# Ledger of designs, part 110: designed miniproteins, single chains, continued (3)

Each design is a single chain, and the fold is of that chain. pLDDT is the mean over its residues in the fold that is shown.

## One batch from the design tools (miniprotein)

Design m11824
Fold by ESMFold2-Fast:
Structure m11824 (fold): chain A 68 residues (1-68)
Amino acid sequence: SAEAEALLQQIEELLARIEEARKAGDVAALSAHLQELGAVLNQLRRQFPELFAQVAPVVEARVRAILA
């Protein structure tokens, strides 16, 4: 679905922005992008719960790696 693909693309863009903010030490940008990622994941969970179940563990692992 085009809607699911758009949400997945938003997640990829936000993960890139989270990584950039982390490298820059920009705490405000990091916090904002993490909150936005949470909102996009919550939308994915509501609209595409099966896809969310597949994607969420991978996104969680990637965020954990960036923040380590």
Scores: mean pLDDT 90

Design m11825
Fold by ESMFold2-Fast:
Structure m11825 (fold): chain A 85 residues (1-85)
Amino acid sequence: AVAAPEVELSEEELEELRELEKKLKEVLEKTPSEEVRRALVGLALKEIAEKLGAKEVAAYYEEQIAKLPKEAIEEAEKILEEIKK
């Protein structure tokens, strides 16, 4: 499809985002490491941007994540996979 200037989210996509936000909030409150929290938020926003076709935004978050310690990224990836189950 040709890229549209504005993306309207469906009700189902909005519900998925609300559920993800709820799970992320609970996990972030229990996560003591700021670096892991930053990696988790960055990874989640990158996936949302990719689903919306916002390639530039996804690339921005990928670059921000790459600046974080590898251990924090790996822990955040594991947490995000658990949230998706």
Scores: mean pLDDT 74

Design m11826
Fold by ESMFold2-Fast:
Structure m11826 (fold): chain A 70 residues (1-70)
Amino acid sequence: EEKEKELKEAQEYIKKRIDELMNTWGISKEEAEKRLEKSYEFLQKAIENGEKLPDEAKKFIKAYEIVKEG
């Protein structure tokens, strides 16, 4: 149903980000996953500091949180 569709879309979004990092930097999947985790931590810290996030950053946070909770 709708929640399963949201999880699938979030998983596909994160997979695409991983694939893009691997292709751009020539790194392993594990290293790409670590970079996404660091990006999430950086963006969370920016929110704590009252920073205004761009739409792309908000989209990433939402997708990452859905995948992490699923």
Scores: mean pLDDT 79

Design m11827
Fold by ESMFold2-Fast:
Structure m11827 (fold): chain A 99 residues (1-99)
Amino acid sequence: ELDALRREATRAIARAAGLASQARKLAPEASERLFAALGDAVTALDTGSPQEAAEALRKAAAVAREAADVVRKIDPALGEQLAAEADRLEAIADAIAAL
C-alpha cells in the first residue's frame, strides 16, 4: 500500500516537474520554487517517515497552486494543469497521512 502511494507520488512529482519546466519562461521564480518543493518531496519519499513524506507532498501541492495562480494569468491551460497536479499531490499526501 505505501509502495503503491510512493509510485503514485513519484509519477505526480514527475508530471509537476514537467509543467514547472514549461512554466519556467512564463514564471521563472514560481517555477524555481516548485522545483525546490518537488525535490524536498522526493527526498522525504526516499528517506523520511510516511508523515514527513505527506508533509513534503502537501507543501509541494501548496507551491504548485501558487505557481498555477501566477501561470493562469498568462497561460490558462498550463495553469489548470498545474492546479490539477497540486490536487493530486494533496490527495496522495492525505492518503499517506491516513496510513
Scores: mean pLDDT 89

Design m11828
Fold by ESMFold2-Fast:
Structure m11828 (fold): chain A 78 residues (1-78)
Amino acid sequence: EQARTDEAVAFADEVKPEIERYLRDVLGYSEEVAERAADHGANAVMKALTDGKSREEAVRIGFETAVRMAELERARAA
């Protein structure tokens, strides 16, 4: 369990910059919103992997979670 969790954390850390780049450069969110939303996305990747999801499914869940969280951050700022 510990070793699997450590691997999930390492993979999530690798995916986080890609999620942040996507939110900032493709979707046009601010750097601050993209960074916070990407953190939530990376946590979702880690959880999906520890729940036994594939890396491909975990990445998809992470990106979907990050987009949702970015929209919530914008709504909170309004």
Scores: mean pLDDT 82

Design m11829
Fold by ESMFold2-Fast:
Structure m11829 (fold): chain A 80 residues (1-80)
Amino acid sequence: MSEREKILEEAIYEAERLAREEAELHKQLNVVPSDEEREQIARAIVNRVVAFNSKYGKLSEEEREEVRRRALETLRRELE
């Protein structure tokens, strides 16, 4: 595995973890986010991952979009 590929996989792991936490919070509050709100949550997750870890700042636009997509898929799956 390349160092860049490892950083991307670590970013995806962190984003999926945050997506599961967001889904659990919404379930506890009995709030069902709309598809548009789910997209916004996924974008916010990517921003959080990139903002708080300098190694993720080197991810390309396409790699960040992959992280967003994986967070969104996890969020949708966990919300049922």
Scores: mean pLDDT 84

Design m11830
Fold by ESMFold2-Fast:
Structure m11830 (fold): chain A 100 residues (1-100)
Amino acid sequence: MEEKKRKELEERLRELVIKGNALLKVLGEPSEELKEAAEHLKKAVEDENLEKQEEHLKKAEEHLEKEYEKLSEEQQKKVEELVKEEKEKLEEELKRLEEE
């Protein structure tokens, strides 16, 4: 049970980091929402309490979503493309690590 929750939180953290990086690339500069999201992601990594980690990840997700909603349709498409590229890159990196 705890191992499953930990894996779910780790996967969620990776997805939020990828989305945050995509938003930063589209904006060119960190917004207040991205700064708040980054602080909550950092707290989630530093906290060993699973409930607090989940709370911080939820807060980070809320700030990232607010920034995404402010974007134009064209900017939102760019974020989605960057997220897809980064996920594909991560899958290739993980495959390469299995070969080593």
Scores: mean pLDDT 80

Design m11831
Fold by ESMFold2-Fast:
Structure m11831 (fold): chain A 83 residues (1-83)
Amino acid sequence: SSLEELAREAAKEAKKALLEGNYEEALHFASLAYNLAKLAGKEEILEEIFGEAAPLVKEAVEAYLKGDIEKAKELLKEAQKVL
């Protein structure tokens, strides 16, 4: 579906930003990917793009959505180490 395609593209942009150390951009695109993947019923898109880092990226997005930006950044730094 188009939602799946948008989720995949957002996840790829998040991964690129994360690898470049741009944690703010990574959080924005990861949040978009997470929400689109949920709407599409395809949360496995995050596992496809982030692999073993997917659980940490998901926790980072959940922390970000709760307003805990510092925790979200720490989780993304840990995710970057396993990419």
Scores: mean pLDDT 87

Design m11832
Fold by ESMFold2-Fast:
Structure m11832 (fold): chain A 99 residues (1-99)
Amino acid sequence: SERERLREEFHRSLREGTDAYSAGDWERAAEHFERAAEYAARLAEVLPEELRVEYERISESLREASEAARRGDKEEFRKSVSRLVGSEIRRIGVEFELE
């Protein structure tokens, strides 16, 4: 289904962004988080109402993380990512390593 495809793309982009961040490649991390944000926004369009708001929030936080990563702003990146910790992002099996 479209929903399953979007979920797979979202998870892949998110993992690639996390891997790039862990490797210190902030430019690539920004690209992958921006892509993940786009897939989260697409998922919000096809998910039930209850999950829409959560994926819209995830999309916003990932865009903020992407912008922070692009600037090399560790503090802003941490704040953006921590909004996702303990929420839907953790339920989908992705963990961010924070300093």
Scores: mean pLDDT 74

Design m11833
Fold by ESMFold2-Fast:
Order: C-alpha cells, then structure tokens, then sequence
Structure m11833 (fold): chain A 96 residues (1-96)
C-alpha cells in the first residue's frame, strides 16, 4: 500500500469506531459531520476499494440519522466503484 492508502485505511477503522460511539450516544449531528467527512474522503481517494469503503461508512452514518434515501445512494456508489467482490457483497446486503 502507498502511504496515503495506509493512512486512509486507518481513517476507515477510526471512522467506523466513531460512528458506533455516536450511534450509542444518539448524536445525530456528529453522525452527519462524520458522513460528510467520509463522502469527501471517498471523492479524494484514487483507490476504488478504499473509495467504496468510505462510501459504505458514509451510507451507514446517513442511515443512522434516518436519511435512508442518501444511505441507499452511497451503498449503490460503493457497489459501482468497488472491484473487490467481498465489498460488493457487503454493500448489496446492506442495501436490503
């Protein structure tokens, strides 16, 4: 992995943890901030699978705030950009 991709993978793990903490706290404002940040991170990523993972996390955060339409949009984007069958399968299950 390039240094940028390693940092992005670490950011993905931290974002997942922060989403879980914000969800447990019922902090919808923080979830929206996290979702916006993840969308921007996805846009800046050149690696399609890292991009897809950021979209999956953004979708999860949007779903947690009740924005199911936006969550569905980002699950679909994750499926479209990913080249990893495992990521595609995960996104398809979450799109249900």
Amino acid sequence: MEELEKVQNEAIDEARKRIEEARKAGNTDLLRVIADSLEKAAELSKNPNIKARFYLLAAEAYRDVGDEERAKEFYQKAIEVSTDPEIKEEAKKLLE
Scores: mean pLDDT 80

Design m11834
Fold by ESMFold2-Fast:
Structure m11834 (fold): chain A 81 residues (1-81)
Amino acid sequence: SRERMIELLRKAAEEAGEIVRREAKEEFPEIPDEVIEEMAEIAERGYREALRALEAGDVERARELVRRAAEEVARLLEKAK
């Protein structure tokens, strides 16, 4: 159901930041905490915006928003190396 999908995505949005912080620290321990925090915030924002798009019924926009957030995180990671 739409409601179940929204609840799952809401939980994913809450967890996205923690996952990014954990993974970045484990894989790239030399990256400054400030950059890791910025990456986590971008991931959390991307999922929240995607959730709003899904609540409005726009699945294509939700996918695009997640993709853009992932690309922005990847760009920050590359600059921090």
Scores: mean pLDDT 79

Design m11835
Fold by ESMFold2-Fast:
Structure m11835 (fold): chain A 98 residues (1-98)
Amino acid sequence: MPGILELLARRASALIDRAIRNLRKGDYAGAEREMDRAGFTLFQIRMMSEMDGDKKKAALAQQAVDEVTKALENMRKGKYDEAIRNLQRARDITDQIA
């Protein structure tokens, strides 16, 4: 039975992949919306992991939030390749939660 954290992690990963795709297409507004959605989903994973006592998953979710935040900052500075690298790291971390 897939857990709710697994389903949320899969959703966050899909949102990150959409953000990367939008950045590559030059749709920066679309990328920002998907990054905001990914960040919120990862925040939910962190809160649920803390309530469940899963300190490792909570720490991974926070690390993924930090990488999405760095991606937003780099995108706003016109550093699109750096933003994509941050999102790729966020996805790799999110995949460890699933």
Scores: mean pLDDT 89

Design m11836
Fold by ESMFold2-Fast:
Structure m11836 (fold): chain A 99 residues (1-99)
Amino acid sequence: MGPLELLREALAATDLDPATRAELEARIEAGEEAAIARLQTEYGLSEEEARRLLTGSPEEAIALARERGLPEELIAQLERWKALLPPLLAEYRAALAAA
């Protein structure tokens, strides 16, 4: 699960008016498109590869980064994200369920 899925889950759990929810969802979508454009320009990824890296599982992101020969620093960041993401998601989901 990606951080953008966590944000969407948070919005679904939040008691917001429809207009505010729609605005926040639009900002999340705009953030995804900006990140995709950056990955395309900085790393030479296709739109499909950039979207997979951004929205796929950490395992899929690491596999794609290794296949494309992306910098070791980025791969190390993805591996750290993979290790931290499950406990972080569990903590955030518990907090959202309590709110």
Scores: mean pLDDT 67

Design m11837
Fold by ESMFold2-Fast:
Structure m11837 (fold): chain A 72 residues (1-72)
Amino acid sequence: SAMDEAIEEELKKNPSSVAREVLAMLRMDRGMSREELQKLGYPSSLIDVIESVRSPTYRQALIKYLEAEKKK
C-alpha cells in the first residue's frame, strides 16, 4: 500500500535504531510477519523485543511518525 511504501522509503533515508524500532512495530501492528520483517533487514533480536513488549507508547510514536510523513 502507499503507506507501506512511505514507511519503507523513510527507513532507507533514516536508518537510526529508534526509527527502525518504530517502523518495525508499525509493520507488526499492520500484520506483517516476522519473516517479512527479516527480509526487510530487521534483526531477529529486534523483532523478538517488539513482539514481547508492545505498549500504547509505541503506538503513539507510530502515529506521530505517520503524521510527520503526511506533511511531506
Scores: mean pLDDT 61

Design m11838
Fold by ESMFold2-Fast:
Structure m11838 (fold): chain A 85 residues (1-85)
Amino acid sequence: DKERVELMEKGQKLMQELMKEFREAVAKADRSNPEISEKVLELLDALNEFSANLGKATNLPVEEALEIFEKEKERMRELIKEFEE
């Protein structure tokens, strides 16, 4: 239970950090450009998928959940970084 609570807290904090980075990147981007608008939607879809996968991981043993969480975290960070390029 405690390890699961800590995992969920870590996930919530990471989601908040990624949302902040997403908002800052979008605010800096030229949204009149159709290519950038499409990338914004792709990044939003990725955030939704990350949230869903984290939720599914709560039904798994803590060790498996942590592994999935870490992989999803790295995937999201790379997508945000790529968007900012």
Scores: mean pLDDT 76

Design m11839
Fold by ESMFold2-Fast:
Structure m11839 (fold): chain A 84 residues (1-84)
Amino acid sequence: MEVRVEAIADGKLVGSGTGTSPAEAAEAVQFAVDSALRAGVKEGTVRAINADGTVVGEGPLTGDRLGASRGAHAAMEGAQKALG
């Protein structure tokens, strides 16, 4: 199974990644969130999407590292459930 991760702000894709294992999904979420933070995103969403195109996990992004971490955790939980 594969999970795609997307970080979205103002309707734009600001970070993305893919993973086929829980570890790869974790790296994909972290990469997407880090990309959004580097782009200066103040408000956004991180989503994990399964191979069928279903959103399996999502969380909010804020302009600070701690808020982005909370969103990353929500997306990761959904991705792990989809892969395990």
Scores: mean pLDDT 77

Design m11840
Fold by ESMFold2-Fast:
Structure m11840 (fold): chain A 79 residues (1-79)
Amino acid sequence: PLPKSFTEEQKKLAEKLVEDYKKNGTVSTDLATELVKEIAKHLKNEKVAEKAEELKKDKSLTGNEIVEALKPYADEAYK
């Protein structure tokens, strides 16, 4: 389940990410990066937002790998 602190925009991005995963077996790098950026903005953590932009520029990484790399910084949204 998504954290109760998620905004409507973050929830919509998360729902699109889940839908893409169910249809394609993987998530879009762009959608994963957008979700992490919105979480970082909500937490007011600029370093997480900068890391998300850096990983988005590296197209060798999949959306799943980007989410996994940024999960430790998003823990505040889940605690």
Scores: mean pLDDT 61

Design m11841
Fold by ESMFold2-Fast:
Structure m11841 (fold): chain A 65 residues (1-65)
Amino acid sequence: ALAEGERLYAEAMEHLRRAAEGDESALEVAQRLGLQAWRAYLAAGKPEEGARQMAELSAMVREIR
């Protein structure tokens, strides 16, 4: 469902913030949650929205590394 995708994405972003603060172990959790969020967007028939969110997450992951 779309709401589930939004929730999972918010959790992924929070873990990404922790990774940026020095907890690199949080990157693995953020990437896993982000993938789950994208699958939820696809299941909800919102591939454009999912793609946009994944692009944002990928950009943040690159900044941390």
Scores: mean pLDDT 78

Design m11842
Fold by ESMFold2-Fast:
Structure m11842 (fold): chain A 56 residues (1-56)
Amino acid sequence: SSSRAAQAALMLREGLEMLAAGASEEEVRRTIRRAGQQMGLSEEEIERVTAEALAA
């Protein structure tokens, strides 16, 4: 899916997989921000996805 919701879900999944692989919070935050900007997500959506990943 090319919807914003699907893109946000993919970014969340990637962040969770990175954390499971031992990535730092800084690495996850940076990766989600970069990917979200590339995909055209808003700053609000990027912050929400990052917070969800790091809270898990």
Scores: mean pLDDT 79

Design m11843
Fold by ESMFold2-Fast:
Structure m11843 (fold): chain A 63 residues (1-63)
Amino acid sequence: MSEEELKEIIEKIREYIEETLPESSPLRKKNLALLEEMLKDPMANWEKLKKEFPTEVELLLKE
């Protein structure tokens, strides 16, 4: 998987979190901060992304 594909997946997960969690949620802030950290090195964080957001990753990997 390319770095560009991983960045697209992270961006889509960010959009999903912003849609499903209110701005006042500590979980939203935590998850968004985690995703921004992962965007600094998407390849190194791929396994962590799958662990933290398994359902979202599976949904976005086609079908």
Scores: mean pLDDT 76

Design m11844
Fold by ESMFold2-Fast:
Structure m11844 (fold): chain A 60 residues (1-60)
Amino acid sequence: MSKEELEEEITEALALMILGVGRAVGWSLDEIEAWGRALADRLGNERLRAYFERAVEEAR
């Protein structure tokens, strides 16, 4: 497994964890989306943002 493949899998897992935690604490999908996007922007991680936006859309 390449380092890039591992980073991709970790980023996808992190996006799903953000969604799961938000749902578990009773946040709306819109609140989860806003917070997750802000977190990805603070981390400078565009891949995390993309995976997170996809995960939110799939949950609708």
Scores: mean pLDDT 76

Design m11845
Fold by ESMFold2-Fast:
Structure m11845 (fold): chain A 98 residues (1-98)
Amino acid sequence: MNGDLEAEEKAARAELAKDPTNPYPYAVLSYIYGLKGEFEKAEEWAKKAIEIDPNFPYPYFNLAFVYRLKGEFEKADEYLKKGIAILKANPDYKPKTS
């Protein structure tokens, strides 16, 4: 179950090395660590994506997923609503890149 996730993680880390201002690879790393059950790392990477671009909806949905798996349903609902609100406010959104 690790082969595809390891390749995806390596690719995301390579993209971070090329452009650390792109929030997309941070969100990808968050998702990968969530799938691995490393919820603390998943939260860290998602929060980093939000720090880079708070209007990027993907890391909010990933935090909702992680908090739901941790049984923190109120936080999960909060982040899901934030992600939906951002998407509704910016329906033509593009990730911020350097």
Scores: mean pLDDT 80

Design m11846
Fold by ESMFold2-Fast:
Structure m11846 (fold): chain A 71 residues (1-71)
Amino acid sequence: MTAAEGAAAVGAAIKATGKETVSIAEIEALARKYLDPAAAKRAVEAVRRLSGGAEEVTVDQASLGLAAALT
């Protein structure tokens, strides 16, 4: 699986929840499921930077952070 395919899978899983926001812990769990450990770490760090220290982000912010970190 490419990093781009992994990012798309995580983004689709987040969107499938139907929530407007997702926790960083949920993003980390999905990243670990679909990505290798190094890519998962980069994805979580990118989303944490976009959140400004918040534990929840919007689905759009999560998708942007995943795309920026993994593609």
Scores: mean pLDDT 74

Design m11847
Fold by ESMFold2-Fast:
Structure m11847 (fold): chain A 81 residues (1-81)
Amino acid sequence: MSIFEELKKLIEELKKLLEEKLNDPNASEQQKAQYQSLIEDLDSLEKRLEELIKEGKYEEAEKQAKAATETIRLIKQNVEK
């Protein structure tokens, strides 16, 4: 699996968890705002990586994808609590 495929899978899994938490009637408005902000940050990350790939900046895209993969794994672990 490429780093981009791994990152895409992690983003999809984290977005699914965040969407489930947004639909939790017991979640506070502050928590829902945080989950929505994270979803928007993930969308921005995907767009940035797509732009780098389109520009042929594969090495830069790969470096950012590796860093993002580690960060997203930590966020996912915290959201699953």
Scores: mean pLDDT 82

Design m11848
Fold by ESMFold2-Fast:
Structure m11848 (fold): chain A 76 residues (1-76)
Amino acid sequence: MEEKKKKALEQVVKEVTKFVEASTDDEKAREAGIKAGEQAAKSYLDSLSVIDDELIKEALENAKNAGKLAIGQTLA
């Protein structure tokens, strides 16, 4: 389980980083978005007793939403 969660988190963080970098060129907003996305993904994945592709997709969507919110708050 730990290995599957670690790989899922790495995959989600990689995709969230690309998403955040495509969403803003502001350095502080990028840092905030990536950190928020990583925290959301980690919290979601840590709550799971099983890992599958659908749950990884859900973790990614939660992470992207957290990243968008953090970017908006940083730029406000």
Scores: mean pLDDT 83

Design m11849
Fold by ESMFold2-Fast:
Structure m11849 (fold): chain A 100 residues (1-100)
Amino acid sequence: MSPLEKIIEKIIEIIEKIKPKLSEETQRMLDALIEALKEAKSIEEVVRELILFVLTAKEYASEEDLKILLEMAKEMLKVIKELAPDIDEEKIKELEELIE
């Protein structure tokens, strides 16, 4: 199984675990993220989709949902770093700065 496939699988597992804790509106945002991740053709595209998701969440999510989503994004970033150590550090840094 490719690193990309493993990353997408683990990220979707993280999303599905957290979804029941979130509002219906935030769950719809996560469903859109899952569909975008399924269409990703590279790990760089996965990182880009996560960046776009975090930016959208900061604009539209409630404060309570946003706290949960930022912790979720930290877990996702950890998965990417562990499974794709050769990824461009600059792309990782962009996501890290958004979730601090």
Scores: mean pLDDT 85

Design m11850
Fold by ESMFold2-Fast:
Structure m11850 (fold): chain A 71 residues (1-71)
Amino acid sequence: SADLRAAIAKAGRAGAEAESLAAARTAGHQAYVLAKQMGDEELAALGRKGALAETLEEARRYGREVYQKAG
């Protein structure tokens, strides 16, 4: 749905703009859950990479990829 895709884009943006690794990972996990509900395997994989990222820079990068693909 358009609403679900907008929610995924918002989660991706939150991850891209996060000021802490914990916040960026939480945003990545949210994108993963929503993308799985939508059945978008590529968005789910990007969200999961953000949720599991070891650095803030890496988590923000995956957040950017999520909002670029979902938006």
Scores: mean pLDDT 89

Design m11851
Fold by ESMFold2-Fast:
Structure m11851 (fold): chain A 76 residues (1-76)
Amino acid sequence: KVVEALERAREALEREASPELAELGVEAANEGIRAVERGDYKRALHFAQLALKTAELGGVEEAVEAAREAIEALEA
């Protein structure tokens, strides 16, 4: 599920990213989850991509993998 992948990205960012990057990435993941729950898959994809960018910048490999999984599911 896209929501489960975004939740894993959020948890990994909270655990391993710097506080500032964690705040940005967690907010992006939360917005993506809300967009999925509303059926706004374009907005969800945008925020999943932002979560991926913050995970890459922070070097949080678990969050990168989870965000990519969410993006792949949204594009399928």
Scores: mean pLDDT 84

Design m11852
Fold by ESMFold2-Fast:
Structure m11852 (fold): chain A 73 residues (1-73)
Amino acid sequence: SPVSEEEREAKLAEEIARVQQLYAEDPEGLQAEIDEALATTSDPSVLRQAEIARLVIDGDVEAAVAAVREAIA
């Protein structure tokens, strides 16, 4: 079987926690990187990752997880 649902959710939780930690350490720097990526990239995968990071920053972890699930469905 492809990567298990549990393993995928664990990796997503780790990635979300990492974004939250980066935001706590350097909120202005992370926000600037997200804004730059959204302004300069046309790569759909990079745009999706930036959107998810923004949802995590806004505190909407549940929406961030839902967005990732939609992207891989």
Scores: mean pLDDT 72

Design m11853
Fold by ESMFold2-Fast:
Structure m11853 (fold): chain A 87 residues (1-87)
Amino acid sequence: KAKEYFAQGNLDEALKEAQEAAGKGDDKALYDLGRVYEAQGDYTTAGGYYLSYGVSTGDKEAYLNAAKAFEKAGDTEVAKDLEKLAK
């Protein structure tokens, strides 16, 4: 499972499993993709996946995770807009 690979630090395996699951329509895999890309320092891509997960599921925590990722990427305006969506 992608979650187990991420916890073990096996980011390549976590990425592969999350991509396969997302391709099969597993919305939770979008969140796992966000976590993998954030761990790799790709905050813009991470924010995009967290946002996609939030839009797909209505999970307000995902909008907060997307906001934090975009803030780390230097996009503070997008981060503020996403924080409003988390309310």
Scores: mean pLDDT 79

Design m11854
Fold by ESMFold2-Fast:
Structure m11854 (fold): chain A 62 residues (1-62)
Amino acid sequence: MPEPVVGLSAVTEGDSPYRYTIEERNGKVRVVIENLETGQSVVLEEETMVQLYQEAILKLLA
């Protein structure tokens, strides 16, 4: 599947040139990473990483 271009302008300093969007759908977590400078986007769908992170937080909280 070809990589879609989302249309983009340059990002000013002070902000990250990357935008992170986290979505939850039926027990899965989808992370969308957008490069605001190049207009590229990458979609990552991870359950294991989220569960691992939640377990780490749970252990810290006891």
Scores: mean pLDDT 55

Design m11855
Fold by ESMFold2-Fast:
Structure m11855 (fold): chain A 77 residues (1-77)
Amino acid sequence: MVTEQDKKAREKLLKVKGFDEKLVEELEKKYGADRVLSLALSAPSEEEAIRRLLEVEGIDEERAKNIVRYVRTGSSE
C-alpha cells in the first residue's frame, strides 16, 4: 500500500533533474520513493549520500548529485 510519505517522495523525485515518471515508478517499485530520498537525507555527508544513491539501480552519478542538491536546496539545478 502506498503511504502519504511515498506519494510526497514520488512528487519530489519527479522534480529532480534527470528523473522521469518511468524511472521514478521503477525506483518506487524496487526500493520505495521515500527510502530513496532517505538515503540522501540520512547520510552524514554529501559524498556519502552520493555513494549510497549510486548503489540504487537506475541512479548514475549525475542523478545522485541532483537528488542531493534537491534535498539540500529544494532545487536540482
Scores: mean pLDDT 78

Design m11856
Fold by ESMFold2-Fast:
Structure m11856 (fold): chain A 87 residues (1-87)
Amino acid sequence: SPEIEELLDRIYGVVLRVVNLPSTSEEQRERIQKLAEELAKLVKNKAPIEKIQEVADELIREIERVDPELARELRRLVEELLKKLEE
């Protein structure tokens, strides 16, 4: 779905902003990138929505530790993504 791909691109945009922050440690960068890759893979493979939600929540939690504002933006995008996946 073009809408799903657009939402994944926007989510990845937030992830890139976080991993490029000077305040993001190397360990945080690795965890965030791994979770973002897993999220994209689960969505593309049409995994159960509960599993997608679990990984998305973990990604949001990791980003919140670095930047709460970017985590809020990510949460909004994830909510929109999950709504589209249930259609």
Scores: mean pLDDT 88

Design m11857
Fold by ESMFold2-Fast:
Structure m11857 (fold): chain A 90 residues (1-90)
Amino acid sequence: MPFIGIPPFLDTPENRELMEKLRELVDKILATMKPGDVLLLSPDLSLEEAVRLAEKFLETGENIVTTTPEELREANARYGREHERGRPPR
């Protein structure tokens, strides 16, 4: 069974919306992964960064590497921000 490790996030109303979005993205990524594949997200990244990184993974098909938040932020900023869903609802 493919697996995606999601970092824990602070339980706030804003984070709940982002967390639900991340869960949907994770489900879609899992559907495209092969059995035995593992994807890890850094526990040091923010929920917003995790969501954008997951969207980029689905969009580009490139691998996501669990490393430092610095590397994840750089990858996300380069590819993720431009393709943000245009959300921030309140």
Scores: mean pLDDT 57

Design m11858
Fold by ESMFold2-Fast:
Structure m11858 (fold): chain A 111 residues (1-111)
Amino acid sequence: MEEAEKLAKAFLDTLKAGARNVISAELKVEGDKVTAKITTRNADGSVTTVELEFEKEGDKIKVKLTTTQRAGGREIVTTEEFEYSPDLKDPDGNPAGKLLKPLKTEVRPLP
């Protein structure tokens, strides 16, 4: 749990440092799961929300990354899974553990 919280905070801090026009950033702890969420306004005025779910699995941390982009009357949702080992610390890399597999990409109309 503590390890997952530290990793989630490090990823959130990295995303905040690399992002411009951060609208909101939050961290939530729910039992064995930690969720980090950041919303930013892009240069073109569109809005991107990145949500990271961290779950401890043995000696590894499983990360689910969901990116939601809202632009031009559509919402694009991309979900990816990563596996992060405490032995491999990349707090200055993009949120990149060992990518397991892309789970799904969905395009949803807004109105």
Scores: mean pLDDT 67

